# Designs tried in a protein design run: designed miniproteins, single chains. Part 56

Each design is a single chain, and the fold is of that chain. pLDDT is the mean over its residues in the fold that is shown.

## One batch from the design tools (miniprotein)

Design m1939
Fold by ESMFold2-Fast:
Structure m1939 (fold): chain A 75 residues (1-75)
Amino acid sequence: SAKTREAERLFMEAIEKMRSLDPEEAEKLREETVKEMRRLGAPQSLIDRMEANFEKFIAMLKEGKPIPEVVLVEE
């Protein structure tokens, strides 16, 4: 759906921004992105998956590791 596509776009934009942020800034961006996804009416299952990915990537930032390139496969 259009809402799912928009939520995925927000997730990808957040991941790209997080590459240049410290862990605390990344946590704030995660919170804001999840709020926006909920506002758009994204399914909770999609939000849960994206939150799990945010947690993993932020943990990598805390360890001083770069976030890997993320590619969403569509259609």
Scores: mean pLDDT 79

Design m1940
Fold by ESMFold2-Fast:
Structure m1940 (fold): chain A 104 residues (1-104)
Amino acid sequence: GQPLISYFQSTPTQDVVDRLRNMSDDSRRLSQQARDQGNLQAADLFDRSADYFDRAARLVQQGDYQGAARYYAQGLYYRSQGLRLMGRDLTSDATLNVSRLTLQ
């Protein structure tokens, strides 16, 4: 949405990139946790989430804020699907909560 694009445009590029990379790293940690529990489907969804956040970070570095916003939305979508498969409360997830605040 427009609030997310405005955030990408008005926030120092390195701060946005670091935040997106932290989101990617957190999704990779969730993927490993899901694999350790034998939930390979959730692990795959978290890996996809991490990949989309990494791609969003690269697009922010390139000044493609529209593309970054689309990939960021995909990252959140796959993260939420993985959390649902693990039976986790989406409202307790820090990454999803930060996104909700940024998109308002």
Scores: mean pLDDT 82

Design m1941
Fold by ESMFold2-Fast:
Order: sequence, then C-alpha cells, then structure tokens
Structure m1941 (fold): chain A 82 residues (1-82)
Amino acid sequence: MTEEQFSAAVIALGEVLTAHADASREEQLEALRRLAAGLEDPEARELLLESVEEAERRGLSMAEFSDLFVERAMELLRRSLA
C-alpha cells in the first residue's frame, strides 16, 4: 500500500462514516463493506473488510472502528515503506 492509497482510503472512510452518521449500525457496516469492495488496492480492501468483521464481533463504535482501521493501515504503510 502506498501513502496515496492510504490517504485516499482514510478520506473515503471519513466520507462514508459522515454520510451514514444517522444510519443504523447495520447500514453503516454495509456501507463500509461496499467501500471496501470499491478500493483498488487489494491490501487496503482486505484490511478494511477484516477491520469491519472485528468491529462487528467486538461491538465497536464507528469511532473505535475508524481508529482501529487507521492504526492497522498505518502499520501496513510503515512496513511497505521500510
């Protein structure tokens, strides 16, 4: 994953969460899965899907989910740039 792909994924995530702020949790999770399917980078797509599954399993809020995804994406980016 590149810095540009990371930045694009984080921005897209923020836009989806903002657009679905008043939606049900089920609708929010479905919107995130649709976002993942639209990502061009397979690593970012897989990471987002895994993060959605973990958030659903752990009952995380959308804010906690966002923090989890960003942290994991940052780790993946750091490893790619090392």
Scores: mean pLDDT 78

Design m1942
Fold by ESMFold2-Fast:
Structure m1942 (fold): chain A 95 residues (1-95)
Amino acid sequence: MKAREVREILAEKAEELGRLEQAKSWREASDEFMEEFLKRFEEEVKELLEKYKSGEIELPKEIVEKFERIANEKDPVKRVKEYLEFLVEKLKEEA
């Protein structure tokens, strides 16, 4: 999935949730910013899984299963879709 497509999906979802300022922020994001954002998120997911496996932190079973699915996904399109689902859930959970 291209950075432009990711940006538009996030912006549209923010608009659906009435988050107009968030939607504007996503639309104004550069392709380079979106690529860096997704890469950093992938790295954070891997770090959290490593800490969980070492016993350094505890994570809910559902989060562990989702993170392991992302970490083991070899198809970059499916991996980006999983990251988008996490970002959308985070937007919904914001007060």
Scores: mean pLDDT 68

Design m1943
Fold by ESMFold2-Fast:
Structure m1943 (fold): chain A 86 residues (1-86)
Amino acid sequence: KKEKLEEVKKLLDELLKAAKEGDEQKAFEIKQQIIKFLKDMGLSEKEIKEVDRLLDDLIGAALKGDDEKAEKLKEEILKLIEKALS
C-alpha cells in the first residue's frame, strides 16, 4: 500500500510536468493511471470522484500556466489520498 502511494506521488509529478509542457493527452493518460491505482488501493467511489475532479482542475490550471494554483491542487490531492489511506 505504501509503495503504491509513492507511485501515485511520482505519477502526480509526471502529470503536472506534462500539463505544464502543454501535453494534454499525456496529462489525461497519467490521470487515468492515478485513478486506477486509487481504486486498487481501496478508495471509495466518493473519494475517487473528489480526486478525479481535483485532477481535472490541476490539469486545467497547469495548461493555463497558473503554476501556483496547480501546485496547491497537487498538495490538496496528496492530502486527500493520505487521509483516505489512514
Scores: mean pLDDT 84

Design m1944
Fold by ESMFold2-Fast:
Structure m1944 (fold): chain A 85 residues (1-85)
Amino acid sequence: MALPPGWRLVREEELDIMEVKKGDIVTVEVRGVPPGALVQVELYNEKGELVGSALARADEDGRATVEIVASKDGKYKVKVRVYEP
C-alpha cells in the first residue's frame, strides 16, 4: 500500500518477535498517534528481507490496528512507522 504524497514520517519504532509460523497473523496496535495519521507496519526476517507490510489509518481516538499474515516461518523484526500530512 502506497503512502499519499506530502505525508511525513513522525515516529519510527522496532520490535523483535522471537518466532512466527507461516500463516500466523501478527497484530500490531498503535495508540497515542494523531487522529487520521497513517501507521505502516513491516515485517523483516532475520536476513533483513521484507516479508510483509500493511498500512492502517488512526481513528479519532488516535488508535490504529494493523494485521499482517506471516509468509514464512522464522524470527521476525517488526518496524512501525507513523506518518502525518
Scores: mean pLDDT 76

Design m1945
Fold by ESMFold2-Fast:
Structure m1945 (fold): chain A 115 residues (1-115)
Amino acid sequence: MTAADMDREAVLAQQERIAAAAERSDSVEATLDATADTLLAGIARHGPAAAAHGGTSYADVLRGLADFYAALGQDVAAEALYAAADAAPKTAAEVTQAIVDANVAEARAAAAERA
């Protein structure tokens, strides 16, 4: 097995887990946390090199995450992540902050709806 084959298999397995969890509201929160941790670890490890050398851009990572939040009905977080992607972040810290800000915005919207 090449590293590329292993990475492709891991991505497909992760997509299957995310799709299955999205159909089950009870595991959505745990899947979001696990997905965020995996993305943050990947960005911290490889993101600066990928951004510097024309690999997967930080904007593409944020758009993928925004699509995931939109599929879960978390429209406020999805909109915030799309806006952050359009701003074309250059550092792993900017991506991390965008993810934090999106989750905070969604939580504030949910709290306002309940008030």
Scores: mean pLDDT 61

Design m1946
Fold by ESMFold2-Fast:
Structure m1946 (fold): chain A 69 residues (1-69)
Amino acid sequence: MLTDEEILAITEEVLEQARAGVVSEAEGRAARYSRLVVKYGREAFDAEVAKLKSAEELRAWVAEQEAKE
């Protein structure tokens, strides 16, 4: 039979798998930002991002830059 320690380990593995879906989405966003940094250069990208006042404005700006391709 499974020990209490083995049951806890299995529970943690299931939670890690659930978190992997969220991490995959976050990795997708990070990859999109990385592509823009490569396109504009780090300093220019940071300067444009600094003009934005919210996460919503940042997402809208990123989508606008992607649409220009």
Scores: mean pLDDT 65

Design m1947
Fold by ESMFold2-Fast:
Structure m1947 (fold): chain A 78 residues (1-78)
Amino acid sequence: MEEEELRRLVEEARRAAREVFEAADELERQGQPIKAVGLRMLAMATLVEAELAERGLASLEELRNAIEAARAAVEEAR
């Protein structure tokens, strides 16, 4: 069941990263390029965490924390 949870969290992380990239694109359009760069870096970090977790190099807790950070950043960008 941990393997099934890992797959679910990896998919969630990839969705969260996509939402962060979309928020970054919107901020850039609004004239906030520095904030947009920060969000793109966070989105990339979230994708790296998902890849590491999938390879057994990161814990499910670390992956959950990455997802939460990504979601919080999207909310703050609004």
Scores: mean pLDDT 84

Design m1948
Fold by ESMFold2-Fast:
Structure m1948 (fold): chain A 73 residues (1-73)
Amino acid sequence: LKEKLIKKGEELAELGRKTGDKEKLALAGSYYWLAGNYKKSTELFIEAIKLGATTEDIRKAIRQAVEEKRKLE
């Protein structure tokens, strides 16, 4: 499970950086948080915030990642 979460986080982070998509970066950070990699998660949330992500965008991304994690279990 942890490896699947990290892989999804990596793919979303790469795509978010290439497209300047704050929502993908916030979602990537959420996947790393659920995988227990808090340092990488924090870095990705900061990148999302620099692109204009709000606290509400971050909360929404965390909720989405939690729901998607349940489907991977």
Scores: mean pLDDT 83

Design m1949
Fold by ESMFold2-Fast:
Structure m1949 (fold): chain A 80 residues (1-80)
Amino acid sequence: MEKEKEAEELRRKALEYLNQAIDLALSGGDIDEIKELVDKAQELFVEAYKLRGEEENIESVKKSFDSFKKTLIELAKKNR
């Protein structure tokens, strides 16, 4: 029960960081700041999966975040 609640809180925080990264990308913000926000979100998501015992999904999550990071960087460049 407590681990599920912790995982949900980590997921919520990760989504907050992702929303900040998306807003920066749409505004043509700093690429390094976007990278840091996506990396923080990835760390929290990986921790949430570990707490749920879903370690098999970690590699897929990391690959998805790498692709998403590249997409946001390109979006930020286009909006500058």
Scores: mean pLDDT 82

Design m1950
Fold by ESMFold2-Fast:
Structure m1950 (fold): chain A 67 residues (1-67)
Amino acid sequence: SVTEALHALYGEAAPRLRAAYEARDYAGAIALLEELVERAEAIPGESEAKERTLADARAAIELLRSL
């Protein structure tokens, strides 16, 4: 399902994002979030969970770019 694919993707991305944030590597965090957006967009089908994941990731990219 879309939810299962998103869960697997986030589980893979989350520790890498956490490490980047802890290191204050915001450029690396942006790159990881851009990869997350691309991979989430590639998951076939539509769901509110997918829309929320994409919206949250894009908002995080914009926030980090404003720093």
Scores: mean pLDDT 83

Design m1951
Fold by ESMFold2-Fast:
Structure m1951 (fold): chain A 74 residues (1-74)
Amino acid sequence: EASKLAENARIAAKQVGLPYRDEAAELAAKEGVTASEAIWRIERPRLLKSIPPELQKEAEADFDELEARMRARQ
């Protein structure tokens, strides 16, 4: 249920110490995704910004593979 996905995402974000608990909950409910995937969708753009521009294309390919593996497990 969407409400349960939202609650799980909110708890997971709080446990990891992330300030975007409400955003993670809303994303999980809206997209029907797990807490881990909701948190990853919020963190991916932030991680990419910390990577040097010359390595970003390779990092994006690695992130796409990681996302595909996460979805294949569900």
Scores: mean pLDDT 75

Design m1952
Fold by ESMFold2-Fast:
Structure m1952 (fold): chain A 57 residues (1-57)
Amino acid sequence: MDGSGVYTREELLEAIEKFLKAMNSPSVEKLFDTDGDGKYSDAELEKFAKTFGIKLK
C-alpha cells in the first residue's frame, strides 16, 4: 500500500507535527531543522509534500 493521498495544508501540517512527535528521533529532527524556525510557509509545505509524494488540494 502506497499510502499516498490528497491532503489540505492544515492536514499536512498536523501530519508533520504528529510524525515528528511519534518519531521522537533527534536525527530526523536535526535533518529537518535546516528550516530552523518551526514555521511552515506555503512553499515549504508544498516542498515537503512533493518530497514525500503527498498531494495537496
Scores: mean pLDDT 61

Design m1953
Fold by ESMFold2-Fast:
Structure m1953 (fold): chain A 100 residues (1-100)
Amino acid sequence: MKKPSLEELLEKYKEIAEKARNKELTEEDIEEAEEILKELVERGEFLKRSGVKLSKEEYLELIEKFKKAQLLRLEWIKAGKEPPDYTPETEAELLKKIEE
């Protein structure tokens, strides 16, 4: 309910990314990451920070794709399997989708 600052949103997102790399990711972390990214889209900060010219709808589609990928990664971890590599490139991949 209390709206966090942009810095707090980015910091939380980085913490979630670190948890993903360390195989400590939870379903709650994935939901929080989705909420953070949607808030950045609503504030126009995602476009401003990324420099990528996408519509709000295209950004929301990228966020949904990211959430699905992280949920699949969590399922792999729960099954005791090595999940696909999670890198700082994940967000860069979303931003570069316009080139793919």
Scores: mean pLDDT 64

Design m1954
Fold by ESMFold2-Fast:
Structure m1954 (fold): chain A 112 residues (1-112)
Amino acid sequence: GEKEKIRKLAREAIEAVKEGDIEKAKKKVEEILEIAKKSTDLEVIREAARELERVLRTAIENGEYELAVFAAEKLVEVAKLGLKLAEGEEILPEIGLVLRAIGLLLDAELLK
């Protein structure tokens, strides 16, 4: 399903980061966002957000700060999609993902 495809793209993005192939990592991140944009399934959107957070953390850990900002921007876009589909009761996880992304960027001093 779409969740398995997102997980595969995230694994490929993480490997690309570790290999220094930032353009390949960006392409995989964009493919994850496109799957999320076309989905009306909150579980697919939440999986995309979780996996983009993993790519963001890996980018920071490898000193790939331009990619970290790129991944954080795409994570915020995915979180906004989740907020639009949530019927109020499940909004908190999506807000939590945005706040974690901002926290990671501040910790890495990328927003200072």
Scores: mean pLDDT 80

Design m1955
Fold by ESMFold2-Fast:
Structure m1955 (fold): chain A 66 residues (1-66)
Amino acid sequence: LVEKIREAALKLGIPQEVVDKVAATMREAAEAGASREFILTRAGVTMIELGVPAEKVNKVLIEALK
C-alpha cells in the first residue's frame, strides 16, 4: 500500500519531500496495526496538511487503488 501511494503521488507530480513524509506517516499507522482505511485516511490528511490540493489527493488515492 505505501509503495502504491508513493508511486501514484510521484506520478502526479507531488514533491519527493511530501511523498517521504506521507510514507513515514503511513508506515507508522501500519506498524500500529491500523486498518487499510485508516492508513489511507492518514495519507490523505498528511498530504492536505502539507499543502496538496484535495482534488490532487483524490487522484493519488484513486491511482493507488487500481
Scores: mean pLDDT 81

Design m1956
Fold by ESMFold2-Fast:
Structure m1956 (fold): chain A 92 residues (1-92)
Amino acid sequence: MTLEITVDAEKLNKDAGESIAEFIKETEFDKVVIHLPKLKEISEEAAKIIAEAAVESGKEVTLVVGEISEKDREILLEAEKEARGLLKVEIE
């Protein structure tokens, strides 16, 4: 079963990453799609925390992001690589 949500955040700092991670761990769904259409900036800490939540929970998490900087794109793709296929990043 897939849960799809939209998070209207322009920045994901560590606290935001922890909130998303808690949501991933607590949800009853084994697949979660998180749309981040306004995301402009993500911290390395936030990305790592989200990736770790996917791996620890065994849930498939997809982050769907819009137009972001090359630096922030690199951070997200690095987190995807570390998540053993449980985190996917889609850039629209």
Scores: mean pLDDT 85

Design m1957
Fold by ESMFold2-Fast:
Structure m1957 (fold): chain A 98 residues (1-98)
Amino acid sequence: SAARGGEAILGVARHEVERVRAEGEAEAQKLIEEGDYEGAIKVIEETKRQIEHTLDAAAEAALALGDEASAARLRELKRQYVEHMERELKEARELLEK
């Protein structure tokens, strides 16, 4: 059913973006500890792009199934992750400006 399909897409997308965020932030933190602030910024930017792409694709897929509720949840999830990644990016840029 459309509702079951949309909820499955939401669940898979949530798991994938949390994995991508956790891995990206761990790599960025390692680079910060090594003094590679430019490398950390690039990793955060790439992580943000991957999260945005995954959630946009998932929202489109949910809409294609007629599950507007799951699509709306995916759009809200994108807003939350983008806001979080923008904060991480700002912090990394402030470290670079020493």
Scores: mean pLDDT 88

Design m1958
Fold by ESMFold2-Fast:
Structure m1958 (fold): chain A 90 residues (1-90)
Amino acid sequence: SYSERYKELADQLILKLVELEQAILENAPQEEIEKLADEVIATLKELKKLFEENNDLEGLRQIEEFKKKMVEHLKELNAPEDIIEKFEEV
């Protein structure tokens, strides 16, 4: 169902975000941070597609708001500029 797929993707997003934040805070190699960022972005794109396929305009608005907050948070964490740019492009 839509709600089951949403819950699955939302849970995946939270877990991947925690891993990304930990990697940034621990000054992991840029390649590792990029890989984790790409996984977060892939999950966001799947959520966006799910909302588009279900005509969920509010869901799409929430993705845009989430992206804005995520970019602000990454800047506060002093994430690499390349990573911040990846999130701005989504």
Scores: mean pLDDT 86

Design m1959
Fold by ESMFold2-Fast:
Structure m1959 (fold): chain A 97 residues (1-97)
Amino acid sequence: FISLISKKFGIPKSILSRIIKGKPNPSDPVELYLYKLWKESNYDLEKFEEKLRELYLELLRLIGQGKSIAEIAEELGLPSQATASRLLRMFGLERKP
């Protein structure tokens, strides 16, 4: 369920609700990226949770390898470093300076 996914990955329930309803905020590149994962999951919650887990583990691996925010953005195909930074903060993976 949405509440469990929200707690597990640190994604706000409001964002998850909009994505699942097919109404992502078009001005938020993080929300659009998560919506892409939802579409690629064929609108299946279990498959979506699996893709979120894979993303989380890939982010951990890239951070563990000493990759910069710019390199993480490039490897994930994100539109900007700011988008990558926001995604990392959402997952609780970016340390504050």
Scores: mean pLDDT 78

Design m1960
Fold by ESMFold2-Fast:
Structure m1960 (fold): chain A 73 residues (1-73)
Amino acid sequence: TRLLTDPRLARAAASIMRLIAEVGEEAATQRRIAEEAGVSVGTVSAARRELQDKSISDEEVKEAIARGVELLK
């Protein structure tokens, strides 16, 4: 999936998951996610679409999030 091959999408996905867990969905705005991940708002929207793709296994999502967390450092 693009989440495993695109580092910008991996970082955006990790930031989406982290901010929703920390502050809730309403406070996890696209702008705040983009600022934390260091990507554009458009990249955040693309990452959300990838996370909604049911063909992506839970294991692939978990791996992409772990990779994204490393890239956020």
Scores: mean pLDDT 74

Design m1961
Fold by ESMFold2-Fast:
Structure m1961 (fold): chain A 76 residues (1-76)
Amino acid sequence: SEVDKALDRIKELEKKSKGFNSELFKKVEEAIQKDPSLVKELEPDLELLEQGIENNDVQKEVGAVLGIIGLLLDRE
């Protein structure tokens, strides 16, 4: 399912992050399981985070994390 694919991607990003933001990744996993529509809304920030990690671009990583936090907060 699309949810399973998103969860796998998040787990890969968590591994690549080497323990940074592990609590955020857990909250994202829980949020997606509760509301699958969140996958589409998170896609741009997950892409930005992946690019930041791969290129050691701290500004992209921070921007992506803030975007994810904002989306999670909007869901209450």
Scores: mean pLDDT 79

Design m1962
Fold by ESMFold2-Fast:
Structure m1962 (fold): chain A 70 residues (1-70)
Amino acid sequence: LSEELRKILEGVLAALEAGNTAAALKGLQDIIEKYGEQYPEVAKKVEEALRALRAGDVAAAKAILREILS
């Protein structure tokens, strides 16, 4: 992962921990838009986190983001 992408992912995780789902959704969409072509495997996992979050499964979204950051 690039340092910039890692920082954005950490920011999304922090937003979810703070209960700011709107900021987290925006951050995940931005990652797909800006980094999807450079990091297709990361984008695929980010899409999974985005689907979980849209379904209201914050715990699953956080788990997926932690997996990407590990």
Scores: mean pLDDT 83

Design m1963
Fold by ESMFold2-Fast:
Structure m1963 (fold): chain A 99 residues (1-99)
Amino acid sequence: DPLEALREVIRRTVPDPELRERLLRLLDSLSPLAQRVLYEGSTHGGVRPRSEEERRALEEAKRFMHRYVLLVAERNYRRGVMTQEELDRIRRRVEEQLR
């Protein structure tokens, strides 16, 4: 099950329980095709869409990854591991890519 494999990666790689649960909830909101694209992208690098459905799934997976990056950055900022300037830079980059 690709979804369970993705959940297991998050459980093992994300040490903060609150962030882990938030990411798992976001993952569960993805379409099955987006979950598959995310799994394939995490194991084999970038995935090139071969159809309109795969393109939309890739966009959905891309939005998930941007939300993932933002949640990790916000947590690192709250922990004092990241500066406000670095957080603002990440937020701006995510906002640009979600447009």
Scores: mean pLDDT 74

Design m1964
Fold by ESMFold2-Fast:
Order: sequence, then structure tokens, then C-alpha cells
Structure m1964 (fold): chain A 90 residues (1-90)
Amino acid sequence: NKEKIVKLLDEMEKIVKDTIKDEELAKNVVSLLRKAKEAVEKGDISKAAAYLSGAMLLLMAGVIEGKVSQEALDAVLKPVSEINKLADEL
């Protein structure tokens, strides 16, 4: 369901804004999540998946660099799992 995926992307954006204190990293991740949301709204699931993958790569790199807590990454992984399940139905 497209509407559920959009809500999950909005939840991820909120988690990023609330938990990541590195302003540039948070801005870059939010930008990719917003591009993923736009792609979902246009029905371009492959493009949405590419942007979401980019956002997750930045978050994982942020954990390695000490800019993102493991707890913040784990909080984001929950909506990612739900998006993957819903994307198979689009």
C-alpha cells in the first residue's frame, strides 16, 4: 500500500531528525528519504528503493563514524522492514 509506505518514510524522517545530531548527515539522509517518498508517489518503486538504499548506507556509515547511535539505526530498520514487505505488493 503506497500510503503506508509514505507514512513509514515520514516516520523514518522523524527518527532521523530526533536522533541524529550531526546536522549535515541528518540533512543528507532526510533529502534521500524525501526523494524516495516522491518516487513512491510517482509509482517508481526501483528509484524509491535506490534512494532508500542510499539513505541506509549513509546511516550505517554514520554508525561506523560515531555520528549515529546503534539505537537510532535500529529504530530506522523497523520501518525499513515494513516498507520491504509492502513494496512486494506494489
Scores: mean pLDDT 83

Design m1965
Fold by ESMFold2-Fast:
Structure m1965 (fold): chain A 61 residues (1-61)
Amino acid sequence: SAKEELVEKAVKSFKKNFPSLSEEEIEEIRKRLTEAVETQSEAEVKRLAHLIHMELDEKEK
């Protein structure tokens, strides 16, 4: 489904940009995005993915 594709695309992007993330951390990100896509709009899922990316980028500094 489009929802599953959106979540998988975001997870793949996180794995590529933050290779230091553990499988447990990746699973938590996937869970957050899946919950958002089920309860929120697609735009909110994209916003959440962007916020998570910014949080991880700041942590790497």
Scores: mean pLDDT 78

Design m1966
Fold by ESMFold2-Fast:
Structure m1966 (fold): chain A 64 residues (1-64)
Amino acid sequence: SEVEKLRQELEEERKRLQEKIDEYQAIYDKANGKDVKAQTLALMYEIVAGAAELLTERRIAKLA
């Protein structure tokens, strides 16, 4: 169904976002206590990714 297909596409998008979060988290961990610039960038990305996750959940809820 269209709902199942869209759900699969949203799951794939979540996986891509999680991979990016993990990448920025690795930067954050490596810079821990040393480089505030890399730490700030990682945090900014986490905020953006969190907002995208909320939008994704809202789309799924709207289709359910």
Scores: mean pLDDT 69

Design m1967
Fold by ESMFold2-Fast:
Structure m1967 (fold): chain A 81 residues (1-81)
Amino acid sequence: GPAPELTPEQRAAVERFLAARRDYLENPTEETRFAYQAAYHELVLEHPEALPAVVREGRRRGLLDEEELEVLERLAQAASA
């Protein structure tokens, strides 16, 4: 079925996460790693409903590998249970 429409706040959180992930992949430093982990924790704890959109956009943009996608999909399922 069609994916549910995200709120502006959820879309912003998805974009922040993907931007932090991209920065970490392009320049892997302690600073970019901490920024990525902070965005990851915020997304999982505050915006779990946006996790399917993160999986979809992360795959589309080539920012997440299959192992990361599996972890995020499991977290989305756990948050919905």
Scores: mean pLDDT 81

Design m1968
Fold by ESMFold2-Fast:
Structure m1968 (fold): chain A 103 residues (1-103)
Amino acid sequence: SEAAKQEFIAKLSEEAKEAIKLYEKYRELAEKLQPTLDEEQLKELEEEAKRLQELAENQRYEELKKRAEEAKERAEKGDPLGVVLLVVASMAIVEAERLELEK
């Protein structure tokens, strides 16, 4: 429900709220850029997405934040893979906190 969604957002840390803002800001651009990635970039995306999922499941917030910052620096330099990775890393931070709140 909408009420449950708002209650969840209210319980999020400032870091997770910033991750949601980055996700919302870059999501549409990432969706447009992902089909433009070459085979090497797609392989890097798959490997990094798998690692980010593992970090989220283990609630490794410091490493997730570092990877999001690295992806942001790549995105700011015009790297399309950096934009896609920033969206994935931002979602991983939110997922890690969602899993913590469900305990």
Scores: mean pLDDT 81

Design m1969
Fold by ESMFold2-Fast:
Structure m1969 (fold): chain A 81 residues (1-81)
Amino acid sequence: MNELEFDKEVGIALIEIHKAIALNDASRRLTPEQLAELQKKLDEIYSEAVKKINEAKTPEEVQKIMREAVKKIDELYESYL
């Protein structure tokens, strides 16, 4: 793998991990209906981030997109608390 492609895979994996942690924690606090809504919104954030990462031309762009996606996941989850 070239270095940029490796950074893209790592960035996507980190977003997936953050999404999984948020959903796992939410499953203990939210109703089934709220959890389903949160999951749908998290899937939308993830899909958009993956698209942007795949279009990124530098490691710095990948890192920025990843950090913004993680922040959106955290802010979205906190909005349900």
Scores: mean pLDDT 85

Design m1970
Fold by ESMFold2-Fast:
Structure m1970 (fold): chain A 91 residues (1-91)
Amino acid sequence: MTTKVTLTVEGEEEKSLKAGEIAVREFAKNPHVLSYRATVEKLEEKGKTRVTLEVLFDENEEAAREAAERGKEKAEKETGVKVEVEVERLE
């Protein structure tokens, strides 16, 4: 079963980039992660950046959501920026 997780962080460039890095490190430890892709966009608001992290898991939606929630919690605790999570079952 394949599940897609999307993490979105929007905020001050330094903090949003750090939050994305923390999330990537957490997913890199998970043996069920098939792939991940990070997109970084500079916003029109000066000094503000959006980081979108797309992760594919060889796991069910519940297990993928739990992994996403752990990454979100760690990134939010260390940076203070809000992380949005979306989970979609593909198979």
Scores: mean pLDDT 83

Design m1971
Fold by ESMFold2-Fast:
Structure m1971 (fold): chain A 65 residues (1-65)
Amino acid sequence: SKDKVNKMVDSLLSTLDVPPDKRDQIKTDSVNTVMGFKNSGMVSSDKQMKSIAQMVIDQQLRFQK
């Protein structure tokens, strides 16, 4: 569910030194991306969803420099 994805992304972000001003944007993008893949049937396991979330968070942080 979206609630589980939100908690997973929050947990990942809490272990990272993410600027507060950008945290909400990264969280929204990560949650939306994971939900998109889940709804399309591309991912279904917690492991797969966590991997996608980690990839998106890493990409967003790199684009922020």
Scores: mean pLDDT 77

Design m1972
Fold by ESMFold2-Fast:
Structure m1972 (fold): chain A 92 residues (1-92)
Amino acid sequence: MTDEDLEKRKKELEEEIKEIEKKIAELKAKKELTEEDKEEIKRLELEKEILEGLRLMIEGILTIEKIRKGETKPRSPIEEEIFKLVEEAKKK
């Protein structure tokens, strides 16, 4: 995988998350919330949660690549196990 492609995708997700957060803030700033506004906030919060999950996944992949290149060390036994699994998958 190209690190540049993953970093670009991560930035795109961060921008989408910021746009959703802005929309949620604008809706919550209304003096009186309608039922439609409340439902839209719930939908936007769910969408944000999904996008944050994807961003964390990409960040994990980027961290593994940095560990592989010697730029950083695994921070936890879980990161070591994930790194090992990724290397085993590439071995074929």
Scores: mean pLDDT 74

